# Designed miniproteins, single chains, continued (2): the designs that were tried, part 3

Each design is a single chain, and the fold is of that chain. pLDDT is the mean over its residues in the fold that is shown.

## One batch from the design tools (miniprotein)

Design m4071
Fold by ESMFold2-Fast:
Structure m4071 (fold): chain A 70 residues (1-70)
Amino acid sequence: SMLEQQRREEERLKRSAEYAKRATEVERRVLAEHPELTPEEHDLLSEAAAEAARTGDPEAAVRRFLERVA
């Protein structure tokens, strides 16, 4: 049924948007605490944000980022 396929797609998009929102919030929080990141550190933060979006665990991604730049 096309209706069931549309519902699954809609749920997937909502889920993806929520993960993206979490990743963005995490990135903003890190940048607020560390406004003077080097280009290399900024690349690591971008990788952490992408991993948070993929896994749905932004706190773990932030911890990994802070561990790498400490």
Scores: mean pLDDT 75

Design m4072
Fold by ESMFold2-Fast:
Structure m4072 (fold): chain A 68 residues (1-68)
Amino acid sequence: SEKLEKTREEAEKELQKASEEAQRIGEQGERDPERRQELLEEAKRHFTKVSNEVFEKIDKTKKEVEKE
């Protein structure tokens, strides 16, 4: 269905953006060793949050499509 395809495309874009953001935060930690651990933790938190949001959105859309 169009709704599921659109949600999947949006999910892929959000996950890619979150992955790129997490990588950037990690690279910043390489330049600042004292903050490396804090930045890695921030990167993990950011990616996990986006991943959870994306998963919930996909699950909701899938349930809506299954009711059709």
Scores: mean pLDDT 78

Design m4073
Fold by ESMFold2-Fast:
Order: sequence, then C-alpha cells, then structure tokens
Structure m4073 (fold): chain A 100 residues (1-100)
Amino acid sequence: DKKKKQRKVVQIVLDTLDAKDVPAVKPGTVLADAAIALGKKLDVPDVGKLIAQGIDAVSKGVDRSVIDKIVKQIEKKVGDKKLAKKLKKKLYHMRDVRKK
C-alpha cells in the first residue's frame, strides 16, 4: 500500500525528467519542490524529501556516491530495484550534463 504510493511518486518524477527540455536546464530547486509537494499530496512525504535531496545533490554536482546513498534509501522505501536504478541513471545523466 504505502510502497505503491512511494513508487508512484518516483515514476511521476521520472516521467517529468523524460520531458524534452528538462534534463540540464531547469533549476533543481523547482523540481525538488515539486517532488516534496507530490510526496505530501500522496501521503508519502519521506520519499518526496529523498527525491528532492537527490535532485539537490545533482544540481550541486556532488559525487556519485552521495547520489547512490540517496537512491539506496529510496529503493528500500519503494521496494522496486528496477525503478530505483532508472532514477539513479537519470540523476547521473543530469549531473554529468551539468558538469560539462
């Protein structure tokens, strides 16, 4: 039940990141705030906050190990390793594009 709602938050964020104009240019703060708001709306604020932390880490260009730690916490909450791996790949791509 709770894990299903947590997976829905992650999927909506992934769908947003798949939009044409989003990956490298949108301020991380706006996307992070959206993740927090979505988590609250679906009564799973913890996962929204963790996704926001991941997006903030990406916007600051922090080491991949920090992103890995955040994604591992999300994986434990959602119980879906494949979904967590997709999020990790998207966050890595956003970080790497911003660093170039």
Scores: mean pLDDT 73

Design m4074
Fold by ESMFold2-Fast:
Structure m4074 (fold): chain A 61 residues (1-61)
Amino acid sequence: AATAEEARRRLAEAERALAAGDGRGASKHFMEAGVLASLAGDEELLARAQELGRRARELTG
């Protein structure tokens, strides 16, 4: 579905931001990816977005 594809794109952008040391930007993108994954009903994407979002928040903490 288009929503699941968008969630994957957002997740990839978030992972790039995290790799670049932009924990705040990454955290926002992971949150957006999680919302989109939830709307798509993709439990695997949702779990991944939540886990990586936690790591991004630790980087900004």
Scores: mean pLDDT 80

Design m4075
Fold by ESMFold2-Fast:
Formats: structure tokens, sequence, C-alpha cells
Structure m4075 (fold): chain A 64 residues (1-64)
């Protein structure tokens, strides 16, 4: 699997437990750990936070 897919999965798991700001911070940190651009981590967290705000269940669903 791509490191981007792993980042998205980890960020979605964090998003179920943490506040929006904490999710962004965790995603940046995880992106750096995976050797990805920190901007990508931040963007991923913002997208997941936006989906959560729209009523999407992020934590319970496995990412394909």
Amino acid sequence: MSPEAELSRTTAEAASTLSEKEVIEIAEKKAKEKGLDPELGRSTAKLLNALRAQGVAISAEPLP
C-alpha cells in the first residue's frame, strides 16, 4: 500500500478520538514519520475534519 493510504487510515483513526486541532497535529507528525510532505498530512486532516462535520462516520469504517 502507498504511504498516503497509511497516513489517511491513521489520521481517520485519530479523528474519531481527538479534537479537530489535535487531528491536524497528529497528521502532520505522521506524514513526517512516513517521509511524506507535512502539507499533505495537514490537508488530509482538514479533509477528514470537514467530512466529520458533514456527518461522515470516519472512525468506524475501514478505509478501502
Scores: mean pLDDT 67

Design m4076
Fold by ESMFold2-Fast:
Structure m4076 (fold): chain A 89 residues (1-89)
Amino acid sequence: SAEYGKKALEYERAGDYEKAGDYYLKQGELIEATGNPALAGVASYSYLQASKMYKRAGNDEKAQEAEEKARALQERYGTVPVLLLNLNR
C-alpha cells in the first residue's frame, strides 16, 4: 500500500492526475480488502485523494465513484464524518 501511495504522489508531481488517482484508488482498495476496521480510515482517505486527483484530471465520473467508496466506508465503519463529505458539494 505504501508503494501505491508513493507512485500516486510521483504521478501527481508529474501532472499525471488520472494515473495519480488510479494509484490512490488501488491503495484504498488494497487496504479495504484487509477487512481491518482500524485501517478503514486510511482506505477512506486514499479514496478521497483519488477523487481529488480525478477532479483535477477532469474525470468527474471516477471522482464521484471514489468519493462514494469513501462514504461507504464511513457508513460501514464510521471512519470519515459524512458531514465533511457533504460540505464538499
Scores: mean pLDDT 80

Design m4077
Fold by ESMFold2-Fast:
Structure m4077 (fold): chain A 55 residues (1-55)
Amino acid sequence: MSEEEKLTKLEGLIAGILFGSPELQAHARKQFEELFATLSPEAQKEALELYKRAI
């Protein structure tokens, strides 16, 4: 999976964290954490900015 594909997936996971049921939120957080850990430092910074903008 490319960095771009990972960032697109993280956007979907952010929506799950913010707007999902409690069970979906817990699942989305775990998937976000696992995927985030595989990103480059630059992509991690972009993912955090996406999260901040979504709040």
Scores: mean pLDDT 79

Design m4078
Fold by ESMFold2-Fast:
Structure m4078 (fold): chain A 90 residues (1-90)
Amino acid sequence: SSSKLITDIYEVLKSLGLPDEVLKKYAPKILFAVVVAENLPGSKEEKKEFILNVIRKVLDELVAEGYITPEQREELLKKIEEIIDKYFEE
């Protein structure tokens, strides 16, 4: 379910020790991306890429704001991509 995907992504972000205000800011953006992607016409690959593009933007903002490093961004993107892949493979 979309709720599971959102929860799994949220838990990855929470594991970084980010402040609650930061998590609260980005959680609705991730939720919106998943809901929009499920209603998009096209392939599983196109829907996955839509969600990943929103995640990339969120992670870029976290780097710009100084909450994570560029190296942490790459590791997080990889983990979140694996979560999204698993979701669309079911």
Scores: mean pLDDT 80

Design m4079
Fold by ESMFold2-Fast:
Structure m4079 (fold): chain A 110 residues (1-110)
Amino acid sequence: MAEQMKEGAIKLVEEGDIDSAYMTAQQLIADGHYEEALEVLDEAAKKGNIRALMNRGDLYAKLGKYEKALEDYDKVLSLDPTNSRAQLNRADVLEKMGRYDEAQRYRDLA
């Protein structure tokens, strides 16, 4: 089931139907199929889609892959510097990594 959902969603990304692919990725995350959800989000993120980069960053953070989460949030901020959600989630990840000075400096500016 999860593998079939993943394959269908990747095909949707290839066809340009990124919104339907996100719906499938969110369902995979809700069901605990994180690896399959990452594969769907990876394909969408390769196209520079901000929503895919945010969702992949959020999933990496949930999985404890903090450096990868920071890379995705930094990419979002390079495309949209005013994205407050990416700024806040980036600061939260820095705190989880023990980089408190960097996270606090950001929060003092926000």
Scores: mean pLDDT 81

Design m4080
Fold by ESMFold2-Fast:
Structure m4080 (fold): chain A 114 residues (1-114)
Amino acid sequence: MEEVRKAAEEFLQAVKDLDRTKAINAFKKLVAAIRPIIGNEEFLEAAREVYEALKNGDKQAALEAMDRLIEALRKIKSKLTGKEKEVADYVIQALEEAKRILESTSEEEWKKAK
């Protein structure tokens, strides 16, 4: 949980700072932290799409990929109990916040983010 919380906060801060390199690195840490807890094929595929969209600096692709990841996590969460469900819930909340910040950012600003 603590590593997941820390990685999610780093990701949110990077998105707020419009630092795409930091966001990519923080997202990798987040995926690494949650993979042992809730890592299944659907989650890993959705996470890869987010990673690729972030690398490309495409705001719309990133928003769409984040939506798919949130959907995948919600499906997984419905099958989880205890601490694993808590982890999934926290990550969903962090991704929804990151998505809102990105939506408020101009397409040009996001492309220039590094």
Scores: mean pLDDT 81

Design m4081
Fold by ESMFold2-Fast:
Structure m4081 (fold): chain A 80 residues (1-80)
Amino acid sequence: MPKSYGLDDEAKEYFSSLSPEQQAKIGSLFFEVGLELNLFASDNPDIIIPKSLVEEVNKNLDNEEKAKEILRNFFTSQLS
């Protein structure tokens, strides 16, 4: 797992209930935004991802740009 973030227990349960295709797409979006925002740097704080964020990203998988914007807004709010 990336050092800079993790899912809370409710988010883990929700994510595990999704199809493998949904899990892969959500994981790729988190990874892409994480690279963009340099979240994998060793000095970044550990970020806890709530179930509501995973649900909102899953809801917007057909609109990748919207899903990425949701992730950017969340992560930048945690880092500022």
Scores: mean pLDDT 75

Design m4082
Fold by ESMFold2-Fast:
Structure m4082 (fold): chain A 84 residues (1-84)
Amino acid sequence: DEEARRREQLVAQLRQQSADLRKLSAQMKAQGDKYAALSAKLNKEKSQFDGDVAQKGSDSSFNGSKGSEQRSAELEAQARALEE
C-alpha cells in the first residue's frame, strides 16, 4: 500500500512535470506564432488603411460611391426648386 502510494505520487509528479514542459514548449511556440501573426496583421492593416485613403480620394473626386445617393437626391431637390 505504501509502495503503491509512493508510486502513485511519483507518477502524478512526473505527469505534472511533463505537462509543465509541454505547456512551456507550446507557450514558446505560441509566442513565436503570435509575433508572426501580428506582423502579418500589421501588413494587412497597412494595406487596408492605404485602401481607405484611396477611397477618400475617390470621394473627393466629385463621384464618391457612398455620396452618390446623397448627391443624386440633392440634384433632384435643386431641379425641383428651379421648376417651382
Scores: mean pLDDT 62

Design m4083
Fold by ESMFold2-Fast:
Structure m4083 (fold): chain A 79 residues (1-79)
Amino acid sequence: AEAVLVEELRRIAKRNPNSGLEWRELKKKDPEKAKEIAKEMAKLLEETRREVARAVEEGNEARIREILEEWAKRVEALR
């Protein structure tokens, strides 16, 4: 459970708008939009990390899955 959780968070972090060639192009064409997306991504990642840490402490695997699914949907919506 925890190993899968860490891997998923790492995957989400790699979806950070500060990584990849597509992000570089967006930053060049619309730096303000890029900055806004980066701030939202960082905020969502921090909120997700806190919620996940709490769920892990409680041993609530169902909550962990719910949080990760919601995060994935929000990241997709930012594309």
Scores: mean pLDDT 67

Design m4084
Fold by ESMFold2-Fast:
Structure m4084 (fold): chain A 67 residues (1-67)
Amino acid sequence: SKNLELLKKNIEAMLEQGQLDEELAKELLSKKSLEEMLDVIGERTLKTVELSEEERERIEKIREEIK
């Protein structure tokens, strides 16, 4: 899927910029479908409810890329 490839490229860019945890990035990049990636993002959001506003916005942008 073009959307999956674009999302993976965005995740790689965020990792290079230090905006993503390496463990999270590896887990997301190991997924083969947008639904699986969304599940990982959702679990991380639920476990880190005290995330900074900036981090929440980044996660929300990743979710918006998934269609």
Scores: mean pLDDT 69

Design m4085
Fold by ESMFold2-Fast:
Structure m4085 (fold): chain A 92 residues (1-92)
Amino acid sequence: SVSISMSGGGSFPVGSSVVLSSEASGDKIIQLRWYRQRPGEPKELIDVSFNVRSMEVVLSNLRESDSAVYYSAAKAEGEKEWVYGSGIEVSV
């Protein structure tokens, strides 16, 4: 089975930077993704990495438009479904 741990959320001033981190555990992780989801909007893919267990997204020069829930998702070899982390809230 696949699981995801995420960190780095919170409240931040305009113009600051934040690092969001995810780590997937499980066998044969082949892809990690990061999504941004604003209220009432679908999840938007913002970054992808291949054949890694951990991934960071750096959000620099934060604007109010960066306020969202951020999700990491992992795909394991041979599995059809993506596993999503619980989500991290970022408020600017």
Scores: mean pLDDT 84

Design m4086
Fold by ESMFold2-Fast:
Structure m4086 (fold): chain A 75 residues (1-75)
Amino acid sequence: DVVDELMGKTLSEEELTKFLREKGLLGDDDSIGAVLTGLELRSLAEGRPYRVEIDEEKKLYRVVEDPSRVGVENV
């Protein structure tokens, strides 16, 4: 699971791009934001909601579990 591999990691935009390309999730014409949005929606639909924390200034991405987003499963 891609999200499990990203869990608790802080990645630069370059590191995240490389990781997503290696997993076959990011093509040459894809935006990181679009891929991350799709991944979040998929994880939410699977009952495994995650939050991506973005530092726009530093271009750092951190994936953390966010059970508060599980509206059908109260935290």
Scores: mean pLDDT 68

Design m4087
Fold by ESMFold2-Fast:
Parts: C-alpha cells; sequence; structure tokens
Structure m4087 (fold): chain A 57 residues (1-57)
C-alpha cells in the first residue's frame, strides 16, 4: 500500500538521522544549535513513523 511505502521511506530517513545525531553528539566542534536541529528533525520523523504505524494497526 502507499502507507507501507511511505512508512518504509520515513524509517529510512529516521535511520539516517539517528546516525547523524550519534556522530554530531560525539563531534567536539559541532555547535549545540546544529545538534538541537538534528534532534528536532529526528523527533519530527519519529512522530511521522508513529502516525503511519497507527494507520497500519
Amino acid sequence: SSIERELAREEAVRAILQGAVYYAERNPNMPQAEIDALRADLAATDERVAALRRQLA
């Protein structure tokens, strides 16, 4: 279904953002504002994944 394909795409984006946050938090030269922005993007993606999973349940 279209929802299943959208979920797969959002889960892929989430995995990329999880990796980006992981490395940003371990980079001593990374500004806090950039870490916060990546965390906000990850949180927004988590919300979209959760909403799509609820639609499939």
Scores: mean pLDDT 89

Design m4088
Fold by ESMFold2-Fast:
Structure m4088 (fold): chain A 73 residues (1-73)
Amino acid sequence: APLKLTNDDVLALKKALAYAQQKGQPLTLDEFIQLTKLSQEKAEELFKILDFDKDGTVSVAELAFAVKEASKS
């Protein structure tokens, strides 16, 4: 089952999306942790769910999809 996102998680994802769009490249787990200020455990759980390609990075498209889905709640 997908992880239930809090309002803080949604804001973190929006911040990560903005950074990824500005960078023009996918985010690594380390970049994701630094940008979101989430605990390592929570960041790893979110990253695993968002990394649809399992390439160890999260794309702008994956982040945009997650923000859209989380914002529906």
Scores: mean pLDDT 73

Design m4089
Fold by ESMFold2-Fast:
Structure m4089 (fold): chain A 60 residues (1-60)
Amino acid sequence: DGTQIAQELVDRALAGEPPERVVEEASKQPPRTIVMAARIAEEAGLDELSERLRKVAEEK
């Protein structure tokens, strides 16, 4: 499920994984999953990660 994958990506960032690694892994997912990850990141206060994920989704 795309929602579960999106949550796991944000959880990785919250656990201290570098944002560039999270964005790289997210880029392999469908746009809908990337947008969901961006929303979850924004709700968690990870504004920079959310912005980067939105940009990746727009380029797909």
Scores: mean pLDDT 84

Design m4090
Fold by ESMFold2-Fast:
Structure m4090 (fold): chain A 96 residues (1-96)
Amino acid sequence: SEFIKIFKETNKKLLEIFEKHLSPEEVARIKRDLDYVLSLLEKEKDENKRLFLAYQYLLGVKTYVDRLAAEGRITPEQAEEIKKVLDEAKKKLLSL
């Protein structure tokens, strides 16, 4: 599925960025959460529900990134790098 391929690529890019800036313990937790959401998206057969879950997921990651920046755990520039990955994923999903 092209939809699942986009999410696998997006999760890989997000993890590569998080690995540079967060502790291995936090990265492992994020990876578990991303893998869990991906498993839900793979099981969802209704395209509209799957798209809704995907958008909620992207919004959740954006909120988490804004929190990390507000707490000084990543820089504003690092937060913008992550948000760019999320915006690119959203554009790819809208093109399906």
Scores: mean pLDDT 84

Design m4091
Fold by ESMFold2-Fast:
Structure m4091 (fold): chain A 82 residues (1-82)
Amino acid sequence: SSAQQREAAQVLMEAGALVLSYTLFKRFGLLTPERRAELIARLEALRAQLERLYPSLSPQMQEDVRRTLRNLRELIAELRAE
């Protein structure tokens, strides 16, 4: 539905913002254990939202979500390894 497409777009934008926050915190040595835990929790929540929305999305949006899900899983793994 159009509502599910809009929700997926919002989640994709939130994912981009969190990736940017991680990049900046890591770059400037501001990635505290507390910030790392908060980022992991938020990224996991967005991953779960995208996975739930995925089957209801257009093929084009599914491509964007697949790429984002791969990137989110990789980033979560990196954050947990730190």
Scores: mean pLDDT 87

Design m4092
Fold by ESMFold2-Fast:
Structure m4092 (fold): chain A 93 residues (1-93)
Amino acid sequence: DLLEKYKKMSAKELEEYLREKFPNVKVEVKLLGEETERTREAMARWVVRAEEILKARPDLKELKVIVASKEEDITEEEAKIAQELYDLYEELK
């Protein structure tokens, strides 16, 4: 249900949605490179995970969701940000 809803939304719409739900957190959602069905699904999945992180961690002031279409579309700095999101999600397990 949530995945299907989020797959129909742009990165900007997902960012605005998360900011509305979590107004005390600086949320950014970025899709780097070409928007495809695969990148939309990946973005939707990571937004669901971001909601889980934000519900579990009310102390967070900032959270960034970054999905890249190709490895070449992401910088080292952006890859580190994506890794931080992954690490936060793994800490919930």
Scores: mean pLDDT 83

Design m4093
Fold by ESMFold2-Fast:
Structure m4093 (fold): chain A 90 residues (1-90)
Amino acid sequence: SALQQALEAKFKGDKATLEALRPQLVQEARAQLAKIDEQLARASTLSDFDLGSLMVALSSLRVSSEKEGDADLAARAQELLDRAAAALAA
């Protein structure tokens, strides 16, 4: 996965590999957020475990997007995280 490659490159200080992976990481993050948005449209069919798993994934995406300077992705991940948390608290 691009995330795993990016984490390894960051640990090794490989800036060239990190810069090369940035577009792929952004694309993968956008695709994952779109899938989660579709799942949350049917939140009433999701278990508390499923909602909790989505919240963990969304929290990770938000932190990663903030670290990479993608404010729009971070804001979108937070929006979906708030929506998942509200569904879990219902």
Scores: mean pLDDT 80

Design m4094
Fold by ESMFold2-Fast:
Structure m4094 (fold): chain A 84 residues (1-84)
Amino acid sequence: MEAARILEAVLKTVIDQGKVEDTKKDLDKYIKSKDPKIREAAAKALGYLAKVDPKLAKPVIEKATKDKDPKTQEIAKKVLEEME
């Protein structure tokens, strides 16, 4: 759980530094992680990315809405609803 929270904070910091494209690539990787806690953290970080670049975030969020982990699905669906 701690590792996932640290990952979310780090990704948010990278987005704040304007490295949006690099963050999107990392989020593409983490959303495919075998660890559902890492996918949950990636889905939360996608919410932050969606506020600065919705076009980059949307395809990754849409994948997360189909995730087998119900918490990842819920986070991603909420982010997608807040975008539209």
Scores: mean pLDDT 75

Design m4095
Fold by ESMFold2-Fast:
Structure m4095 (fold): chain A 82 residues (1-82)
Amino acid sequence: DKAKIEEEIKKLIKKISKELGLEESLVRAIYNDILGKESVKDVAILTAEKLRLIGENDKEGEEKVRKAEEKIKAFVKKLEEK
């Protein structure tokens, strides 16, 4: 059921956003990038965050993005089983 899968994706994005203190739009962009389905908007969001992290030397922010990627990859593996 595509509707149930989309609900699970929305719940995951909201959960990761809250747990890691990241914007939901950034977590969605990371999700789309991992699936190889990033839009121009997603690329813009990811590029802006990458430039911010480098410019501010935000090592905690870099680690939060890495943790979001790991959580999303684990979820995608479960999604393939549904």
Scores: mean pLDDT 80

Design m4096
Fold by ESMFold2-Fast:
Structure m4096 (fold): chain A 95 residues (1-95)
Amino acid sequence: SILDLIEKITKEIEELLEKLKEIIEKLEKGEEVDKKEVEELLFEAEILLGLARIAIAIAKLLGLEDHPAVKRAEKAIEELEEAIRKLKEKLKELE
């Protein structure tokens, strides 16, 4: 179902968020990070954001906007967007 797809994408976003948070913490401590690995994670994040937004749009068309899985996904998207923003700002500080 669309809800199963949303739950799967949300879990992938939550796992990616943990990785991005670890990188942000390393940068805040002045530790070095692999720029290529960061670029790959940011690329994965953009793909997951796109897929999640499409899946949520379909769920809303089906009247599922108040479903807990949709609300969890929307929260995960907001947290991922914030993590991407913070990571990009931290990387800019290293230039």
Scores: mean pLDDT 86

Design m4097
Fold by ESMFold2-Fast:
Structure m4097 (fold): chain A 85 residues (1-85)
Amino acid sequence: MEQQLKQQIQDILSLGKRQGLEDLGQAAATLAQQAYDAIKKGDFLTAEIYIGLLYIISGVAKLMGANELAEEIQNAADLLEQMMK
């Protein structure tokens, strides 16, 4: 799971750069890391807030036509939700 999340964060950064949304990709990568750090310390309320923001950013990327970036951000958010079980 940690290795999978690290790969997804790298993919988000690469897709953001390739699709002309580097700042949005960087913001999503940072939020994914912050959500994971919150999960590790058992702060599930903070984790849910950051995951919610990731879904919002994914929606924005999709509206901007960055479908691959949007899908990878959503996949990272889904993985983080699964990690809270």
Scores: mean pLDDT 87

Design m4098
Fold by ESMFold2-Fast:
Structure m4098 (fold): chain A 69 residues (1-69)
Amino acid sequence: HMSPLERIQELVRRALASTDPAEQDRLLEEIKKLMKELYPDWTDEEIDEGVERFRKALDELQAKRAAAA
């Protein structure tokens, strides 16, 4: 009974909590795939932009974590 939206939310939470860049990258790819299924009306460019923005947010978070130490 897991909805695609709930799956995306779980993957997002996992990506934010992950300390492994390879795992984060894989999770972003899964999120992109699920977004295409959930939002078929969106263009590939719209989905790609959204994923890129989230990737940059993860990069900023990681940099902030490193700087905060």
Scores: mean pLDDT 76

Design m4099
Fold by ESMFold2-Fast:
Structure m4099 (fold): chain A 91 residues (1-91)
Amino acid sequence: SMEEVLKETVSLIEAANRESTKVYNQALADGKSEEEARELGRKTMIESLRKAAEESKDPRVSKLLKEAAELLEKNPNTGLNDLIEFVYDTV
């Protein structure tokens, strides 16, 4: 169902955000600048979303995750809530 596709996609976006946050916090702990930590976190988010898209067995979930990664790559000010809203608006 579309509800299951939305729930799975949002769950995977939230998981990618948790990995991004861990990388960001570790970079700051390692003495990196705020700007470098943010860029490392953003790159991790994009890579995590793309990996989840490749690993997904549902082509609808895969497509939404790929489009979310592309949105974040093109618009670096895109936050977690923006990605979730994008998914809901797209289906």
Scores: mean pLDDT 88

Design m4100
Fold by ESMFold2-Fast:
Structure m4100 (fold): chain A 63 residues (1-63)
Amino acid sequence: MKRYRLKPEVAATLSRAERVVMEGLAAGYSKEEIRERLDLPEAVVDRAAALFEELGEAGFEEA
């Protein structure tokens, strides 16, 4: 399976927590699983998930 990372220009606009959520979603983890593991506020997870849905693969590059 190809490894993906957030594009530098996308990562620069996000907090560390938002980047970790988006990378977790790209790896196939659920929003609830990410939230529980990282003890993140719902608003942070929802915002990152909305960006992930909007950008999809366009927000990521091959690592």
Scores: mean pLDDT 74

Design m4101
Fold by ESMFold2-Fast:
Structure m4101 (fold): chain A 74 residues (1-74)
Amino acid sequence: MEEELKKAKERALKILDEMEQYARQVPDPELRQRMLDIIRNAKEKIEKAKSVEEVQEILDETFYEIARLRAEAA
């Protein structure tokens, strides 16, 4: 159980790091800042997560918010 949570957090943080690199390349400064704020908040929540389910919920919410922002910018 502890090993599964550790692996889930490591995978989630890697995904968020990749999203952050992408967000830094977004040409719209307002959209870029909003994406970076969402990702930063998600990283903090992942660090505090107490279960694999909580990690997955944070990722799902983060993906939804980023996808919505990208769709609104298109």
Scores: mean pLDDT 83

Design m4102
Fold by ESMFold2-Fast:
Structure m4102 (fold): chain A 107 residues (1-107)
Amino acid sequence: SLRERALEILDKLLAKPEAAPIRDMPPASDTEMHRLIETPLSLNEIRERVEAGEIKTAEELLKLLQLMYLNYRMYLEPGSEEAVAVERLWREFEKQLEPLIEEDKKS
């Protein structure tokens, strides 16, 4: 099922060191993050939404991951190791979810 395959992809990518900047929600005391981003998202929060059955299609999951990626692009310094790591992780999500999106369209 989509839920099972999405959780497998998320767990695989969550385990990567590159996920560290986006794995968990920033602390409530991070006023700069909350100033720049109205609705901060983390990989663990997205995983929880997938597990709860709130994400119905691979395209919805990709859009949510893209929103998270774009949010962190505003927060992280361009060209930093963290920004490069997060961009590499985003490209891997696109690659891993593309077959699921195509499968959903054929169903």
Scores: mean pLDDT 76

Design m4103
Fold by ESMFold2-Fast:
Structure m4103 (fold): chain A 94 residues (1-94)
Amino acid sequence: SQTSLTEEQLEEAKKQIEEEIEKLKELYEKYGKEEIQKRIKEEFEKVVARWEAQVKTEKERELAELRRKMIEALANFDLEKAKEYLLKLLELIK
């Protein structure tokens, strides 16, 4: 596999994701849901479209779909669902 992570790298990435999710929760409490949702949607809309435009394989299509679902979950401020999709994304590139 061309994009496999070691078990140690995967666990470190999981820790970093958990830390970022906690920071995002703090931003939600400080700035409110609507402001954060607007920023997430605006920042990531073009990035998601770019990922989808580069899809050429079944695995790349699955990665793009998981990334899109992660961004949708973040935009809806479902941090647990966003974390779930991000962990699935990491597992897929393992």
Scores: mean pLDDT 68

Design m4104
Fold by ESMFold2-Fast:
Structure m4104 (fold): chain A 68 residues (1-68)
Amino acid sequence: AEFEKFDTDGDGYLSKEELKRYLEARGFSPTDEEVELLLEAFDTNGDGKIDKEEFARLDAVLSQPAPA
């Protein structure tokens, strides 16, 4: 997985900024508001970061095929 590529802090979590970079690498152009909504939806700890398990859930949602 590319989690480690976007975890620039090496702390095992993705910040809002790192999450935005991940989404851009997936071909999305998210607004800060969209990134914040995704973070809020998957950040069950309320620490403003996504752990590897929460990232796996997000990645599964985003891995659905886009219409060609």
Scores: mean pLDDT 71

Design m4105
Fold by ESMFold2-Fast:
Structure m4105 (fold): chain A 106 residues (1-106)
Amino acid sequence: MIEKKEHVFENDDAAARAFLQELYDKAKKEGAKVRGEGESYTDPGSGASVSGLLFEMEKDGKKTLVGVINRRVAPDATPEQIAAVDAFVEELRKRFDEKYEELKKK
């Protein structure tokens, strides 16, 4: 059995970190096996960025895949810069879906 979840944060590194810490602490407390895979992208012109982390947790034969995405966009970002960040988010989502299908295959 496998479950898929996604959490998206915008301009809130503190909330994203708190969520990741709670997720990790819960997994440790429950004795789950945890694996993480991270990737980040930064637009050179604006400094706008996307960080993605895929958490795989396993307990008693149940697998949970959690995607955590944090997008950082300046208030004065251009439509072009926003489009670049959104493209990175979609690439991360595609990778997340591919990982989920792979884990389902066993």
Scores: mean pLDDT 76

